# Designed miniproteins, single chains, continued (4), part 89

Each design is a single chain, and the fold is of that chain. pLDDT is the mean over its residues in the fold that is shown.

## One batch from the design tools (miniprotein)

Design m15084
Fold by ESMFold2-Fast:
Structure m15084 (fold): chain A 68 residues (1-68)
Amino acid sequence: GAVDEAPFPLTPAEAAVLLKGVNAYLKQGLSREEVRELVRKTAAEAGLSPERADRIYEFALAVADATS
């Protein structure tokens, strides 16, 4: 699937954050800002850096835009 085309290697925790972001944007209809806050919060709870969270967020938007 589109998630398999990630430009960086994902841990299971990072993959879960990515999927949550994609679902929030596509299925829950959250705004880009709300999705970014959700991804950053979830990534921080998983012990990920802000830089890694931002990469996951950008990839989540790219996956969502490709799927829409």
Scores: mean pLDDT 75

Design m15085
Fold by ESMFold2-Fast:
Structure m15085 (fold): chain A 67 residues (1-67)
Amino acid sequence: MVEKIKEAIINSKDDGGILPILEYLLKQPKSVIQAVLSDKEVKEKLEEFLKTGSEKTKKLIEELFNK
């Protein structure tokens, strides 16, 4: 599960692709969220979306980083 979530985030190209994954990830246990966020490629991709994404995408990413 964790690996598939990481892959989905890394392969996301736009808001439409990443939003459902972020919403799904926020519903997971903190251990799963932390495991996904421990990946350097995942974190770099999320930081890219913090610069280019919609306000909704940015808000969800901020919520994940505060877990």
Scores: mean pLDDT 83

Design m15086
Fold by ESMFold2-Fast:
Structure m15086 (fold): chain A 65 residues (1-65)
Amino acid sequence: KEEREKVAKEIGEKLAKIGDGLDVYLEAKAKEKKALEAGDEEAVAEARAAMAEAGAKYGLTPLPA
């Protein structure tokens, strides 16, 4: 019983950290979109590198499909 509550709390804490990291990742992705619209290839590469780094740091590396 208590064991289930502890697991749920632990998952909740991990999800909160992932949520914070996801916000940073989404900001980098928005920068990529703007750079693509501006035709700035260097800024696009920089934004993509930032997204990859954030994903690795927070454990957020979903498959691009």
Scores: mean pLDDT 70

Design m15087
Fold by ESMFold2-Fast:
Structure m15087 (fold): chain A 91 residues (1-91)
Amino acid sequence: MSVEEKLNALLEKLLAMGDSVPARAYEPLLKEFLLEVKDDFDFSSLSEEQQVTLLNLLEYFYSFGSPELQAVIEEFLNSNPELRKKIKFKI
């Protein structure tokens, strides 16, 4: 599957889970996605809506996620430095 298809699949799963589950329930899905696409990711290939959604997810879990997920996000951002520039949270 393309990165776009994988991101859409992730977003569909997150939407299907709704706000009734703890944020930590989303962490395995985001972690799997980031590990799978980290070396083969083109952020500019995503739609504007997909770009905004991905940035919001990364910003949220970078701040409030588990240390394990924060490490995966850091590795992903190191592989995709243009994406790091778009993150609102400055460390």
Scores: mean pLDDT 71

Design m15088
Fold by ESMFold2-Fast:
Structure m15088 (fold): chain A 80 residues (1-80)
Amino acid sequence: RPPLTREQLEALIARKDEIIAKAREWAKKQGLSDESIQALVNTVQSALDALEEAVRNDAPQEVLDAAAEQVLLIIDALDS
């Protein structure tokens, strides 16, 4: 996958609440316990927070790419 532009990274960060809501609904649909739902939401939140912090701090491209890939893998999993 080609590296995301700064505009594309900022667009992902702008979707943070949407992505977290999708993760919660996906987990409920899978029949996960409240504890498992919260653990999944915490994992998704951490990935998005890491991306937001990397963008905010003008992190090296390798760090931005790694953080973005984690978020994209989560989105891909939720869409399956």
Scores: mean pLDDT 81

Design m15089
Fold by ESMFold2-Fast:
Structure m15089 (fold): chain A 65 residues (1-65)
Amino acid sequence: MIKKIEEKGKILAEKFPELSLDAAIALAAMVENGYSAEEIADLLHRLAGVSRGTAKKAVEFLKSL
């Protein structure tokens, strides 16, 4: 399970340069645990300074995989 989340995080970090690897892995883990795009965007903005638009696009991208 953890390895699959790390792989998704790496793909996100490559696609979205605003995301550090740690932020991308956290985003992937939050999606897997049923967090909404809005909740993820708010958390990553507060904790990692990621733009809400980038976080929402990253969630949509993950859901398209």
Scores: mean pLDDT 81

Design m15090
Fold by ESMFold2-Fast:
Structure m15090 (fold): chain A 67 residues (1-67)
Amino acid sequence: SQAAVAETLARELAEGIRRARRVLPPEEAERATEANRKAVVDTLVTKYGVPRAEAEAVVDRAVAEAE
């Protein structure tokens, strides 16, 4: 289902963000986080047909949880 795909990509994004924040300088980690957030949202919308508001909500939650 689209929801399962969104949760999977969100989990992968959260793991990537945690790794980036551990090894990169803060400003570089934030730039990487924003780029990855945008890429995942766009992929969910364009490739998997997830509504943009739903894709953004799932990704925003994953970014917040990765803190």
Scores: mean pLDDT 81

Design m15091
Fold by ESMFold2-Fast:
Structure m15091 (fold): chain A 89 residues (1-89)
Amino acid sequence: AEEELKKAIEHLKKALEAVKNGDYRSALRHIDEALYHIAKARDKIPKELFDKIVAALNKAREAIRNGDYQGAIKYLEEALKHVEEALKL
C-alpha cells in the first residue's frame, strides 16, 4: 500500500509539471498511472479520502480536456495533498 501511494505521488508530481510545461498528453497519461496505483491501494485508504482523490483526478482530466489548465493545476494539487495525507496514515 505504501509503495502504491508513493508511486501515485510520483505520477501526480509528473502530471502537475507536465501541465505547467504544456505537455497535456503526458499529464493525462500520468493522471491515469496515478489512478491505477491509487486503485491498488484502495483497501488501505479510508473510503471518504479515496472518493475525494478520485473525484479530484477526474476533475483534473476534464479540466485538461476543456483547456482549463489553471483548474487542472488546482485539482492535481488537491489530489496530491489527499494522497500525501493517505500515505501518513
Scores: mean pLDDT 88

Design m15092
Fold by ESMFold2-Fast:
Structure m15092 (fold): chain A 78 residues (1-78)
Amino acid sequence: MEELLRSLSPRQLAMALALSSHRDQLSNEQMAKLLVTHSGLSRERAERIVSALSTPEGRALAERVFAEKMGQSYAEFA
């Protein structure tokens, strides 16, 4: 799970986190389809990411990985 989330770009991870915030309005299938369409992820990878983000632990891990990736991007401007 962590390796899968770390393999995502910051943009892909931000999209996944944004979609997971709407999981009361979107099915897992709809979220996976949107990740494929907007992030260039395979359907299999998108479904695994959506499944991981369905848990509080998976969401917390994804937010931590996103912060780490954004920190690396900002270091180039520091």
Scores: mean pLDDT 74

Design m15093
Fold by ESMFold2-Fast:
Structure m15093 (fold): chain A 101 residues (1-101)
Amino acid sequence: SGGETALREAQRKAAEVSGSPTVAGFAGYAKNVDEGAAIGMSAALAGGSDPRAGFYAGQRVAEKAGPYKSTVGGFGSPDGGALGAAVNEKGEIVDVDGWRG
């Protein structure tokens, strides 16, 4: 599915950037920075990482995605986009990006 492709792409990018085993990147659709923050926090929590790191990563991706309508991930719509945030098991942000899948 598009969602699986987006998640795998986020994981691949995170692994490339960190050079280590990484708690997977997460993708979702956010309308505003608050939703982006919630998505990033959820990704960090799922990985057992610092939720604050995920919160700020999601915020930054949402800010960038808004004007450019680009997100990292496949959890988007034809008229919008998805957000991706990747954190490792230490709660460190290893990749933060936005594109339309």
Scores: mean pLDDT 48

Design m15094
Fold by ESMFold2-Fast:
Parts: C-alpha cells; sequence; structure tokens
Structure m15094 (fold): chain A 73 residues (1-73)
C-alpha cells in the first residue's frame, strides 16, 4: 500500500540508494495513494534526473513522497 512505499522510499534515501530507485518508489507511493500532485512531482523528478540534476530530482522525489503520504489520510 501507499504507506509501505513511502516507508521504503524514505529508507532508500537514508541508505543513499540511486535516485532512479527513489523516484521508482515515490511513483509507486503516488499511484497507490491516488495523488495527482505526487505524480506531478514524480514526473518533474524524472525530467530533472534526465537532465543530469540529481540533487533537484531527489528533492522533487521527496516532495512526491510527502504528497503521497498526505493523500493517504
Amino acid sequence: RAEEYVRRAREAIKRGAPVEEVIGLASEAAEAAGSERALEYVVRAGVALYEGDEETALRLAERAIREAERAVK
């Protein structure tokens, strides 16, 4: 469920996992939560990563995770 993906995404960030993995988990969380706002951040994170801006990509993925968590309530 969304809460499990949020937890796994945050753990991935803590262990320094590849940004692609964090974005993937954030995407799963956003879809499970049904959060269009979280999905928008996931898309933006993917674009930033494609452009080589890993720092911005990670920040946007963190925003997506936060929005997915809010949507579960």
Scores: mean pLDDT 85

Design m15095
Fold by ESMFold2-Fast:
Structure m15095 (fold): chain A 85 residues (1-85)
Amino acid sequence: EVEEAEREVREAIEELGKLSPEAARVAEEAKRAALEGDFRKAAVLLTSGSLIAIGEGIDNPEKSEELREAALRVMRALDRLEEAL
């Protein structure tokens, strides 16, 4: 169900935003691209967001695992949204 998948993406991005506001911003752009049917743009943006999260984890090792888990949650939620579209 698209509404449920979109809610999961929103919640995942909100959690990522608590750790990395910049990565969450890029993930929000990836969500918009997916909703517009531009799955290639969504994938590129998701890759950029992942690199931002990795960079922030290197700078702050204490939150590295939480950033990785939050980023993976966004990736899985976006994949489910794309499948529901």
Scores: mean pLDDT 81

Design m15096
Fold by ESMFold2-Fast:
Structure m15096 (fold): chain A 70 residues (1-70)
Amino acid sequence: DKKKEDEKLYKQALEAVEGLKEHGEATDSRKEDLLEAANIYKGGAERLKGTELAEELEKKAKELLEEAEA
């Protein structure tokens, strides 16, 4: 079931990014971890290309890049 696999990939990207955000806060590597998190979302969006979930991941990646530059 493609929809179920797409949702699984989306959730995996969200969980990986949450772990990186927690690591950045604990180790003072926040900007570096936000840039890595944005790359995870971009990779997920490419894997989900043509779905609404890909657009959500691209939006989240952009938000993380803006946060990293702040």
Scores: mean pLDDT 77

Design m15097
Fold by ESMFold2-Fast:
Structure m15097 (fold): chain A 99 residues (1-99)
Amino acid sequence: GPVTDAEVKEALGLIYQAIGNLLEKRGDYEGAAESYKKAVDLFLEAGLASTPSARAALENLVKAYKKLGKVDEAIKILDEVSERAPELRDYTEELKKKL
């Protein structure tokens, strides 16, 4: 069938996650956080927030914010994710406990 908007967003989310990983390896945690945030937003928009790839992007984003000392920003994104994907509420609370 035709390629869906959700499939395009999933592919872009995976690309931004890969970019984030490369930037993190370079020590660019600010650039990594930006790329991981784009990946998380794309997975949320695609309805794929509960997938292993989306969870990995969220964990990497939270870790990058923690490295940057941006704990309040990490909490805000976890709250946004649980609001937009309520099925992840227990998972986002577990990630908050690791901050």
Scores: mean pLDDT 89

Design m15098
Fold by ESMFold2-Fast:
Structure m15098 (fold): chain A 97 residues (1-97)
Amino acid sequence: MSEVEEALQRILDVAAAAEAIADLEQQIEVSVVAIAAAALLTAVRNNPSLADKVSEETLKEVRELIEKAEEAVRAGDVDEAIRHLREAVRLLLEATS
């Protein structure tokens, strides 16, 4: 699998895991952030011009943020997971602009 496809799948998996332990307000925030991240990664996957804008260093940093979100969910800290996913969205938006 490409690194972008792997990151997309991991975001969907961590969002589902976070939603399983989240309250209603946190579930809404997780859904919004996960949808934004998944949409950006899908756009990068499907558009070579956008893929060219996203450096290997940016993809590495996004993957590290996803790993931190996964660790936060395992610790039961949904707010921390949301914070890391929001930062991943910010990096992807900056890279694709």
Scores: mean pLDDT 85

Design m15099
Fold by ESMFold2-Fast:
Structure m15099 (fold): chain A 94 residues (1-94)
Amino acid sequence: MQQAIEEGLKEMEKLGVGEFARPVAELVRAGAPREELAEVYAEAVARVMRSLGFPEEEAEAARELALAHIAGEDTPEQLALSDALSAKVDARLA
Protein backbone atom coordinates (compact mmCIF):
# COMPACT_ATOMS: atom_id res chain seq x y z
CA MET A 1 0.00 0.00 0.00
CA GLN A 2 2.54 2.62 1.12
CA GLN A 3 4.99 1.67 -1.66
CA ALA A 4 2.26 1.77 -4.35
CA ILE A 5 1.24 5.29 -3.30
CA GLU A 6 4.88 6.45 -3.17
CA GLU A 7 5.49 5.09 -6.69
CA GLY A 8 2.36 6.88 -7.94
CA LEU A 9 3.45 10.16 -6.37
CA LYS A 10 6.87 9.94 -8.04
CA GLU A 11 5.15 9.28 -11.38
CA MET A 12 3.00 12.41 -10.90
CA GLU A 13 6.17 14.46 -10.35
CA LYS A 14 7.65 13.07 -13.59
CA LEU A 15 4.46 14.09 -15.41
CA GLY A 16 4.86 17.67 -14.17
CA VAL A 17 1.72 17.51 -12.01
CA GLY A 18 3.43 17.24 -8.62
CA GLU A 19 0.92 19.72 -7.19
CA PHE A 20 -1.71 16.94 -7.27
CA ALA A 21 0.69 14.72 -5.31
CA ARG A 22 1.29 17.17 -2.43
CA PRO A 23 -1.96 16.58 -0.48
CA VAL A 24 -1.37 12.80 -0.59
CA ALA A 25 2.29 13.17 0.45
CA GLU A 26 1.24 15.32 3.43
CA LEU A 27 -1.32 12.71 4.53
CA VAL A 28 1.30 9.94 4.23
CA ARG A 29 3.73 11.97 6.38
CA ALA A 30 0.98 12.60 8.97
CA GLY A 31 0.13 8.88 9.17
CA ALA A 32 -3.44 9.30 7.92
CA PRO A 33 -5.76 6.25 7.76
CA ARG A 34 -5.67 4.09 4.61
CA GLU A 35 -9.23 5.09 3.70
CA GLU A 36 -8.32 8.79 3.58
CA LEU A 37 -5.13 8.09 1.62
CA ALA A 38 -7.05 5.96 -0.90
CA GLU A 39 -9.68 8.64 -1.54
CA VAL A 40 -7.24 11.54 -1.94
CA TYR A 41 -4.81 9.48 -4.05
CA ALA A 42 -7.55 8.15 -6.37
CA GLU A 43 -8.89 11.67 -6.93
CA ALA A 44 -5.34 12.89 -7.66
CA VAL A 45 -4.92 10.11 -10.25
CA ALA A 46 -8.18 11.14 -11.96
CA ARG A 47 -7.10 14.80 -11.99
CA VAL A 48 -3.77 13.84 -13.57
CA MET A 49 -5.59 11.92 -16.32
CA ARG A 50 -7.86 14.89 -17.01
CA SER A 51 -4.89 17.32 -17.04
CA LEU A 52 -3.17 15.13 -19.67
CA GLY A 53 -6.25 15.38 -21.89
CA PHE A 54 -7.71 11.91 -21.39
CA PRO A 55 -11.52 11.50 -21.63
CA GLU A 56 -13.62 11.54 -18.45
CA GLU A 57 -14.40 7.82 -18.78
CA GLU A 58 -10.66 6.99 -18.72
CA ALA A 59 -10.11 9.33 -15.75
CA GLU A 60 -12.97 7.56 -13.93
CA ALA A 61 -11.50 4.16 -14.81
CA ALA A 62 -8.08 5.23 -13.50
CA ARG A 63 -9.65 6.39 -10.21
CA GLU A 64 -11.46 3.05 -9.74
CA LEU A 65 -8.30 1.10 -10.61
CA ALA A 66 -6.27 3.14 -8.10
CA LEU A 67 -8.82 2.42 -5.34
CA ALA A 68 -8.80 -1.32 -6.08
CA HIS A 69 -4.98 -1.41 -6.17
CA ILE A 70 -4.61 0.40 -2.83
CA ALA A 71 -7.17 -1.99 -1.28
CA GLY A 72 -5.21 -4.98 -2.64
CA GLU A 73 -8.43 -6.18 -4.30
CA ASP A 74 -7.60 -5.63 -7.98
CA THR A 75 -8.69 -8.44 -10.30
CA PRO A 76 -6.65 -9.77 -13.25
CA GLU A 77 -8.98 -7.77 -15.53
CA GLN A 78 -8.34 -4.57 -13.56
CA LEU A 79 -4.56 -5.20 -13.66
CA ALA A 80 -4.77 -5.55 -17.47
CA LEU A 81 -6.75 -2.28 -17.69
CA SER A 82 -4.18 -0.57 -15.45
CA ASP A 83 -1.37 -1.78 -17.74
CA ALA A 84 -3.27 -0.51 -20.81
CA LEU A 85 -3.82 2.93 -19.24
CA SER A 86 -0.14 3.12 -18.19
CA ALA A 87 0.87 2.33 -21.79
CA LYS A 88 -1.40 5.13 -23.07
CA VAL A 89 0.13 7.61 -20.59
CA ASP A 90 3.67 6.56 -21.57
CA ALA A 91 2.83 6.88 -25.30
CA ARG A 92 1.41 10.39 -24.76
CA LEU A 93 4.54 11.49 -22.88
CA ALA A 94 7.02 9.96 -25.33
Scores: mean pLDDT 75

Design m15100
Fold by ESMFold2-Fast:
Structure m15100 (fold): chain A 71 residues (1-71)
Amino acid sequence: GDGKAAAKSGEAGAKMAAAGDTAAASTLNWESRKYGSGEAAKYGKLGAEAAQKGDAKAAMEYSRLSAEKGK
């Protein structure tokens, strides 16, 4: 996987979720999953699923974890 690309997408997803844009956060978290593997991809997927359910707080936290684990 591309951990650097996963981390960048996860960071962008966390920022969009914090702004209340759960649709953009969901898209960016799915990109994090696509490029990452292991923990970064796992948290990216969880963030995307939370964003799809409208849980902005959970989506933001999982996106942050994806970014952290991708570094």
Scores: mean pLDDT 69

Design m15101
Fold by ESMFold2-Fast:
Structure m15101 (fold): chain A 60 residues (1-60)
Amino acid sequence: KKEEIEKLLKEYSEIAAEARQVTADMAAGKLPVDEANARLDELYAKAQEISKKIQELKKE
């Protein structure tokens, strides 16, 4: 269970890094604003699911 929590925290960190990259790509003109917003919405939804799983696993 502890290793599973560590994996979920790493995935959460990677989602945050990807969200930063999407924002940077949008600012650089590499991504349309609409596509960037859709991608960020997906990443935020994934982050919420990971947060829920971490909360479940913290129960002994």
Scores: mean pLDDT 80

Design m15102
Fold by ESMFold2-Fast:
Structure m15102 (fold): chain A 73 residues (1-73)
Amino acid sequence: STEELFEQILSRRKLAPGQTETELKIEALEELALTTRASRAELYALGEKYGLSRETVERIYAAARAVHELLGL
């Protein structure tokens, strides 16, 4: 599932020096959005569950979509 993949990404990522838990969650969601076909709705649901703002999730979705379009994915 999309949530299970997100939890796997989170579990293998470690906080970098000076990084916040929110920044770690953002990076994990960015990786999920870039490496999978997760829908806008799935990303919003994960964002809400993990305490990310709707604005942050929308930026992540838009960025991933732009990259996918550039790569012909």
Scores: mean pLDDT 84

Design m15103
Fold by ESMFold2-Fast:
Structure m15103 (fold): chain A 88 residues (1-88)
Amino acid sequence: MSDEEKAKALAELGEELRELAKKLREGEITVEEAQERLRELAERVERELGDKETAEMLRQVAEIEDGEELAVFAERLAEYLLTRAKEL
């Protein structure tokens, strides 16, 4: 995978995490739906990017049962991924 393709994938993941956090805070999705989406994103990241560290971080966020705490950690992970995308 090229650095450009990897940067795009990380940026798209970061934006998806921001949207997930927003929907969770606005009550458009449940905590359980957010947890399932995070697990799906982890599998996609491991399969398509080979990034086991990011996949594990996503799985750890998916274990959070408090909606506000999950949203905060999802936003922090999004910032981290968007920063990595800009550095590639």
Scores: mean pLDDT 83

Design m15104
Fold by ESMFold2-Fast:
Structure m15104 (fold): chain A 78 residues (1-78)
Amino acid sequence: MSAEEMKAKIEELAKELAAKIKSLEEAARLAAEALREMGEEASAEEVLAELRRAVAEGMAPEELIRQIALNVAAVKVK
């Protein structure tokens, strides 16, 4: 698969995932799953606490969901 094809697949999957993620709790579960697939130990509760803190510090939930969708898509395509 070419680098351009991989980037296109990541962007498409990230867009689909962002549309399906309806809450920070769902975003946290997907992020924790992706981290575990990469060999890192992470719980959905720990990720959710970090996301809630970012929202409290002024980040839009939609922006966090978009970022998580992109990171999850990158893990799934690789």
Scores: mean pLDDT 78

Design m15105
Fold by ESMFold2-Fast:
Structure m15105 (fold): chain A 79 residues (1-79)
Amino acid sequence: SMMEEMKKEAEELAEKARETAELIFQAIREGDKETVKEYAEKAKELADRLIELGLSSEVMKAAGEAWMAALAGERFIDE
């Protein structure tokens, strides 16, 4: 069903969002501003899609973590 397809998409995107957040913090530690910029943009896109899907507290948590990582990355670039 369409709902089951949306659930599967949300789970896959939540996993990607968590991975992208981790990559942002790793790139910050390495001082790689270009990589931070790229992953911050991807994290925002993933978070926006997860918020649209909005299917579970776990999905919303992943969206929030991705947004927080993107903001941290943008803060790092501005320094």
Scores: mean pLDDT 83

Design m15106
Fold by ESMFold2-Fast:
Structure m15106 (fold): chain A 77 residues (1-77)
Amino acid sequence: SEEEVEELAEKLANTTIKELEEQGIFLSEEGKEKLKEYARKFAKEYLELKEKGDVEAYKEANLKFLKKVEEIIKEEK
């Protein structure tokens, strides 16, 4: 459901932001918004892939999200 996607995305984004801050990486408000956008996209993909049982595609989706987080960090550093 859309609500389930939003809840997962918010949790994923907030957890990621907190982990980055623990490493001394503080994203701008713009960086946080970008991260939330990518989190929403990947949350939807994660849920769809879990329902299909496609473990390999699920892993690929996770790696894509991590790469987007790295891109955002590079823009902020």
Scores: mean pLDDT 79

Design m15107
Fold by ESMFold2-Fast:
Structure m15107 (fold): chain A 82 residues (1-82)
Amino acid sequence: MDEEIELEIREAMALMAASVAKTGAPPTTVEQIQADIKLLTKAIETLRALKEKRPDRADLLDAVIAELEAKKKELEEQLKKL
């Protein structure tokens, strides 16, 4: 029960960090793009760790991870073209 609440808090925190990277002010500098990539990477790692403890949510977590990985790849491609 307490462990379940802790996992929900970690999940919410990871999603909030990912949301900030996705919906924050558009990155205008190399440093901002790199910061967003770092935030997305940490969110993805957190969600992957949660997936091991929440197999009932694996499909949902995989979908979110895929979306975040796609956004990270987009930013990495943008950075390579600068």
Scores: mean pLDDT 71

Design m15108
Fold by ESMFold2-Fast:
Structure m15108 (fold): chain A 94 residues (1-94)
Amino acid sequence: MIAERIRAAIEEVLPVSPEILEKAVEVGLRELEVYREDPELARAIVEANPEIAAVAFRHGLSEEEAAAVATAVHHAETAMRLVEEGYSIEEVAS
């Protein structure tokens, strides 16, 4: 299942709480549809995030799916910072 491979790749790059991880997977799957329609954008994101892309490719993901993983990781990083600033995980996950 593609969602499971995306989740595994995100966890390898950035270990996060299950709540943040599930929201990041949701964001990644949503953005994957954009990257499937715009492969040049997917390539640009992969080129801008080579370390994250390398992890995604090791999990057998495509270029578009690797772009989705990079987007999901950046979302998770932002969510973690907001939680550290005192926002509730429920507010951040919304």
Scores: mean pLDDT 82

Design m15109
Fold by ESMFold2-Fast:
Structure m15109 (fold): chain A 83 residues (1-83)
Amino acid sequence: MDEKTFEAEVLLALGEIYLAIAKLDMEKGDYQSAIESYRKAIELFEEALKLAEESGDKQLVEDARKGIETARENLKKAEELLK
């Protein structure tokens, strides 16, 4: 595994952890904390995407793009519930 592929995998895993944290916050009704965690997940997935594209790993590119899409959709829902 090249270094960029490994870094992309680590960032992808961290993004998934922040998605899980945000989901727990959503279940608790803590929409502000969920928003912060979804934003962090997006940042991590975007960095993972850049590294995956540079390494040419098509599967990591797809996984990072799906992570970004999921995080953005859930961020929008959290923002709509925050009132």
Scores: mean pLDDT 87

Design m15110
Fold by ESMFold2-Fast:
Structure m15110 (fold): chain A 60 residues (1-60)
Amino acid sequence: SNKEFAEKLISSKPKNKEELRALINENAPAELKPKLLAILDSHDNVKLATLEIAKFLLES
């Protein structure tokens, strides 16, 4: 579920954008991947990207 994936993202504490991108590619629903990757690419800070992606998943 989107909630479970959001919780996994937060608990995994990705250290860089490549780790976060890998988590998205491995766990995200195919229909949400382009949107989540766009959020990732809009942020230089991986912690902010992780929180914004988690927020999007919880609101979806």
Scores: mean pLDDT 83

Design m15111
Fold by ESMFold2-Fast:
Structure m15111 (fold): chain A 98 residues (1-98)
Amino acid sequence: SERDRLVARLEALLDEIRALVLQIIQQASPIQATALAIELAGVDFLVRRLVRHGSLAQLREAARILEETRQRLQQAQTADQALDVLREANARLTALLA
């Protein structure tokens, strides 16, 4: 189904985002690493909630948000830039559930 393909896409994107954030954390200060881990946990929580309860329209928009987030994280040169990217992702995903 379209839902099953969107769920698989969201899970794959979340795995890629997690891997990128973990790589950035290795070069981050302890304070930055903690903040990145918290924001990543927030994205993870919201994606799981969307997978469980989201409409098809919400899942399509979540896939766009996560794809943009993945691309921006790949381009991030600093932990602070990555943190801003994750904070924006959390805000956008939260707005989908409003």
Scores: mean pLDDT 91

Design m15112
Fold by ESMFold2-Fast:
Parts: structure tokens; C-alpha cells; sequence
Structure m15112 (fold): chain A 83 residues (1-83)
């Protein structure tokens, strides 16, 4: 059902967040590339959210996912602006 698909994709989003964390660690090992890592993280999250919406077509689920994504992206943007 749509609810089961939503949960499965939420787990995929969590896995993508872990990959993003790994990218941030790699950036530290490569030197001062924090901004690049943060931007790549935001790009991955946005792309995943759009794909999720297109597959599901569920406006209620999309709203919930967007709210969580907006919070995450805002944190990323605030980190960049703090420079």
C-alpha cells in the first residue's frame, strides 16, 4: 500500500543521510571542503524527495516528506551561512 511504500522510502532517505555523513567525513580527510560536501548533501536530498513524489503521487505523504526535508535543508543552509 501507499503507507508501506512511504515507510520503505523513508528508510531509503535515512540510508541516504548516512551516505551524506560519509561524504562529509571524506571531505574532512581531503582538507577544507565542507561547503562542497554540504551542497552535495542538499542536492542528493532534493533529488531523492522529487523521485519519491513522482513514484508515489501521494500528496499527503509528499507534504510530510517536504516538511522534514525543508527542516534538513534549512539546517544545511544555516551551516553554510555561518561562514
Amino acid sequence: TAEEIRKALEEELRENRKKIEELAKEAEKSGNTKDKAILEMAEILKKTTVDYYKRLGDSETLKKVKEQMDKTIKLVEEEIKAK
Scores: mean pLDDT 66

Design m15113
Fold by ESMFold2-Fast:
Structure m15113 (fold): chain A 96 residues (1-96)
Amino acid sequence: MSKEELIEELRKTIEEAERLLKEGKPLEAVEVLDAFARKLGDDESEEAQPLKEALREALGRARERAEDLSLEEQYRVVSETVLEVLKKYLEELEKE
């Protein structure tokens, strides 16, 4: 996808996942974030590559931190960690 398309998808994904978390639906938030990550996985564009790497690292860290938590709390930790990464990348893309 283009840089502009990536920015639009990031904004939509962040907004929807944050809305779901505010509604107490961390599983649904993770599903929204997973769907976005799968779309990125199929995108071979140069713009998507750094975000793919950051998401992979973030998911690894979130899983390690969540291993002794309840399933619901695990989904919350994963969604919050992924959202932090997506927000940082959106901010960097908008600066250029």
Scores: mean pLDDT 77

Design m15114
Fold by ESMFold2-Fast:
Structure m15114 (fold): chain A 73 residues (1-73)
Amino acid sequence: SRLAEIEEASELGAELGRQGLSVEEIERLALELYERGVPIDLVLALVASALFAAGHSLEEVRRRVEELRRRLE
């Protein structure tokens, strides 16, 4: 199920954010996952969850996710 995959990506992201990964580390991981063939929606779900768990505001998270989406296409 795509919903289950999104939930799994979000849970992984939240864990990485709680571990204190920087924005740059989270974005680097996102690029690596995308290069390995992980679908863009799962990559963006992981990034959004990680940034939010790391303490970034919803506004900041939304902006960064939109910027990353444009970079990945």
Scores: mean pLDDT 87

Design m15115
Fold by ESMFold2-Fast:
Structure m15115 (fold): chain A 69 residues (1-69)
Amino acid sequence: SSSLSSFIAQLNQRISEIDRRIEELRQERERNSSDAEKVRELELEIQFLEGVRALLQGVISWAKSKIAG
């Protein structure tokens, strides 16, 4: 449906924002590679965001299955 298509578009936008944040954190991790504590903190934030991204992808897959019939 048009409503589900709009919902999927909104979720894809959020995933794009998460992907950008993950890339920024990966660059920050590289800049701080000698600081083990900072690297660990950044890795935990990246892992959390990757989990959120996977959840949103699952929701998109579910919504697409409803459109496909």
Scores: mean pLDDT 88

Design m15116
Fold by ESMFold2-Fast:
Structure m15116 (fold): chain A 52 residues (1-52)
Amino acid sequence: HHHHLEQARKEREQFLKEMAEKAEKNGDKITALYYKYGSTLEGRRKAYEELK
């Protein structure tokens, strides 16, 4: 169970990192924050602060 879930998690994390970089290049700072920190409460808070 953990072996497969851990591998899938790492692959997903890397994909999200690439999406965040693409958003940064497009000037979508908020979107980049969502992909990079969306999984953490602190990251979500920062994204909302940018929206304000």
Scores: mean pLDDT 69

Design m15117
Fold by ESMFold2-Fast:
Structure m15117 (fold): chain A 104 residues (1-104)
Amino acid sequence: MEKYAKEAGEYAKKGGEKNGGEGAAKAAISAGRAGMEASGTGEGSAAAGASGAGGWAGGKIGDEVGIEDGELSARSAAGAAGHGGGEKGAKAAAEGAKKGAEEA
């Protein structure tokens, strides 16, 4: 599961390289949404969604803070999704981060 949190953070960082805080935020929110869906029910699902939303909010503050917050939020979303949905949840969050970074 640690590998998926790392992957989610790396994709948020790549989103930030393409489109600053906005790109990192897109990766983080996509990670949170995918992790929430794959986790099904419970605390892990809610935490994954909340982590993604935090990345979105951070992206609005500016590139330097937004990229860092997006990376941390994407990692947090994958961790929360892994806690609630196991490997499937964590993997889905990492795949969501990748999709968000590609859309950036």
Scores: mean pLDDT 70

Design m15118
Fold by ESMFold2-Fast:
Structure m15118 (fold): chain A 59 residues (1-59)
Amino acid sequence: SAGAYVVTAKVTLADGSEVTLSAVAPTKEEAEAKLQERIAELAKTHEVVSVETTVTAVR
């Protein structure tokens, strides 16, 4: 059985607030793709200044 991947992003907005977004998927590529979709949705309504991502493999 394959493990899972959790990708977490700390997103800093232009007003100085921070938002934490996460995505989970069976592959790293799928988890990163889901996270990028969530960041893109946030960016439609908020100005994103920086993004810090961490990837964790879970078994």
Scores: mean pLDDT 82

Design m15119
Fold by ESMFold2-Fast:
Structure m15119 (fold): chain A 80 residues (1-80)
Amino acid sequence: GAGEDIGESYQAGVDGALNGDKKKAGEGIGHAAKLSVLNGGASEEVAEKAGKAAQEGAEKGKNVDEALELAGKAASEAAA
């Protein structure tokens, strides 16, 4: 289900960050953010923007919390 997919994507992102794999960290955290926004009832377009913001943040070396904050900001801007 969606919860398992979110958890697995989040864990993959955390594992990437711990191993210095910024691309894996970005992909995992970005996918987790996208699925979380979709599961919350937002549109696919809003979820895609949230996921990309989280992915870009993590790839730039931001921590998980900072990347997820960027996802929330992008989702809010896309929904306005």
Scores: mean pLDDT 79

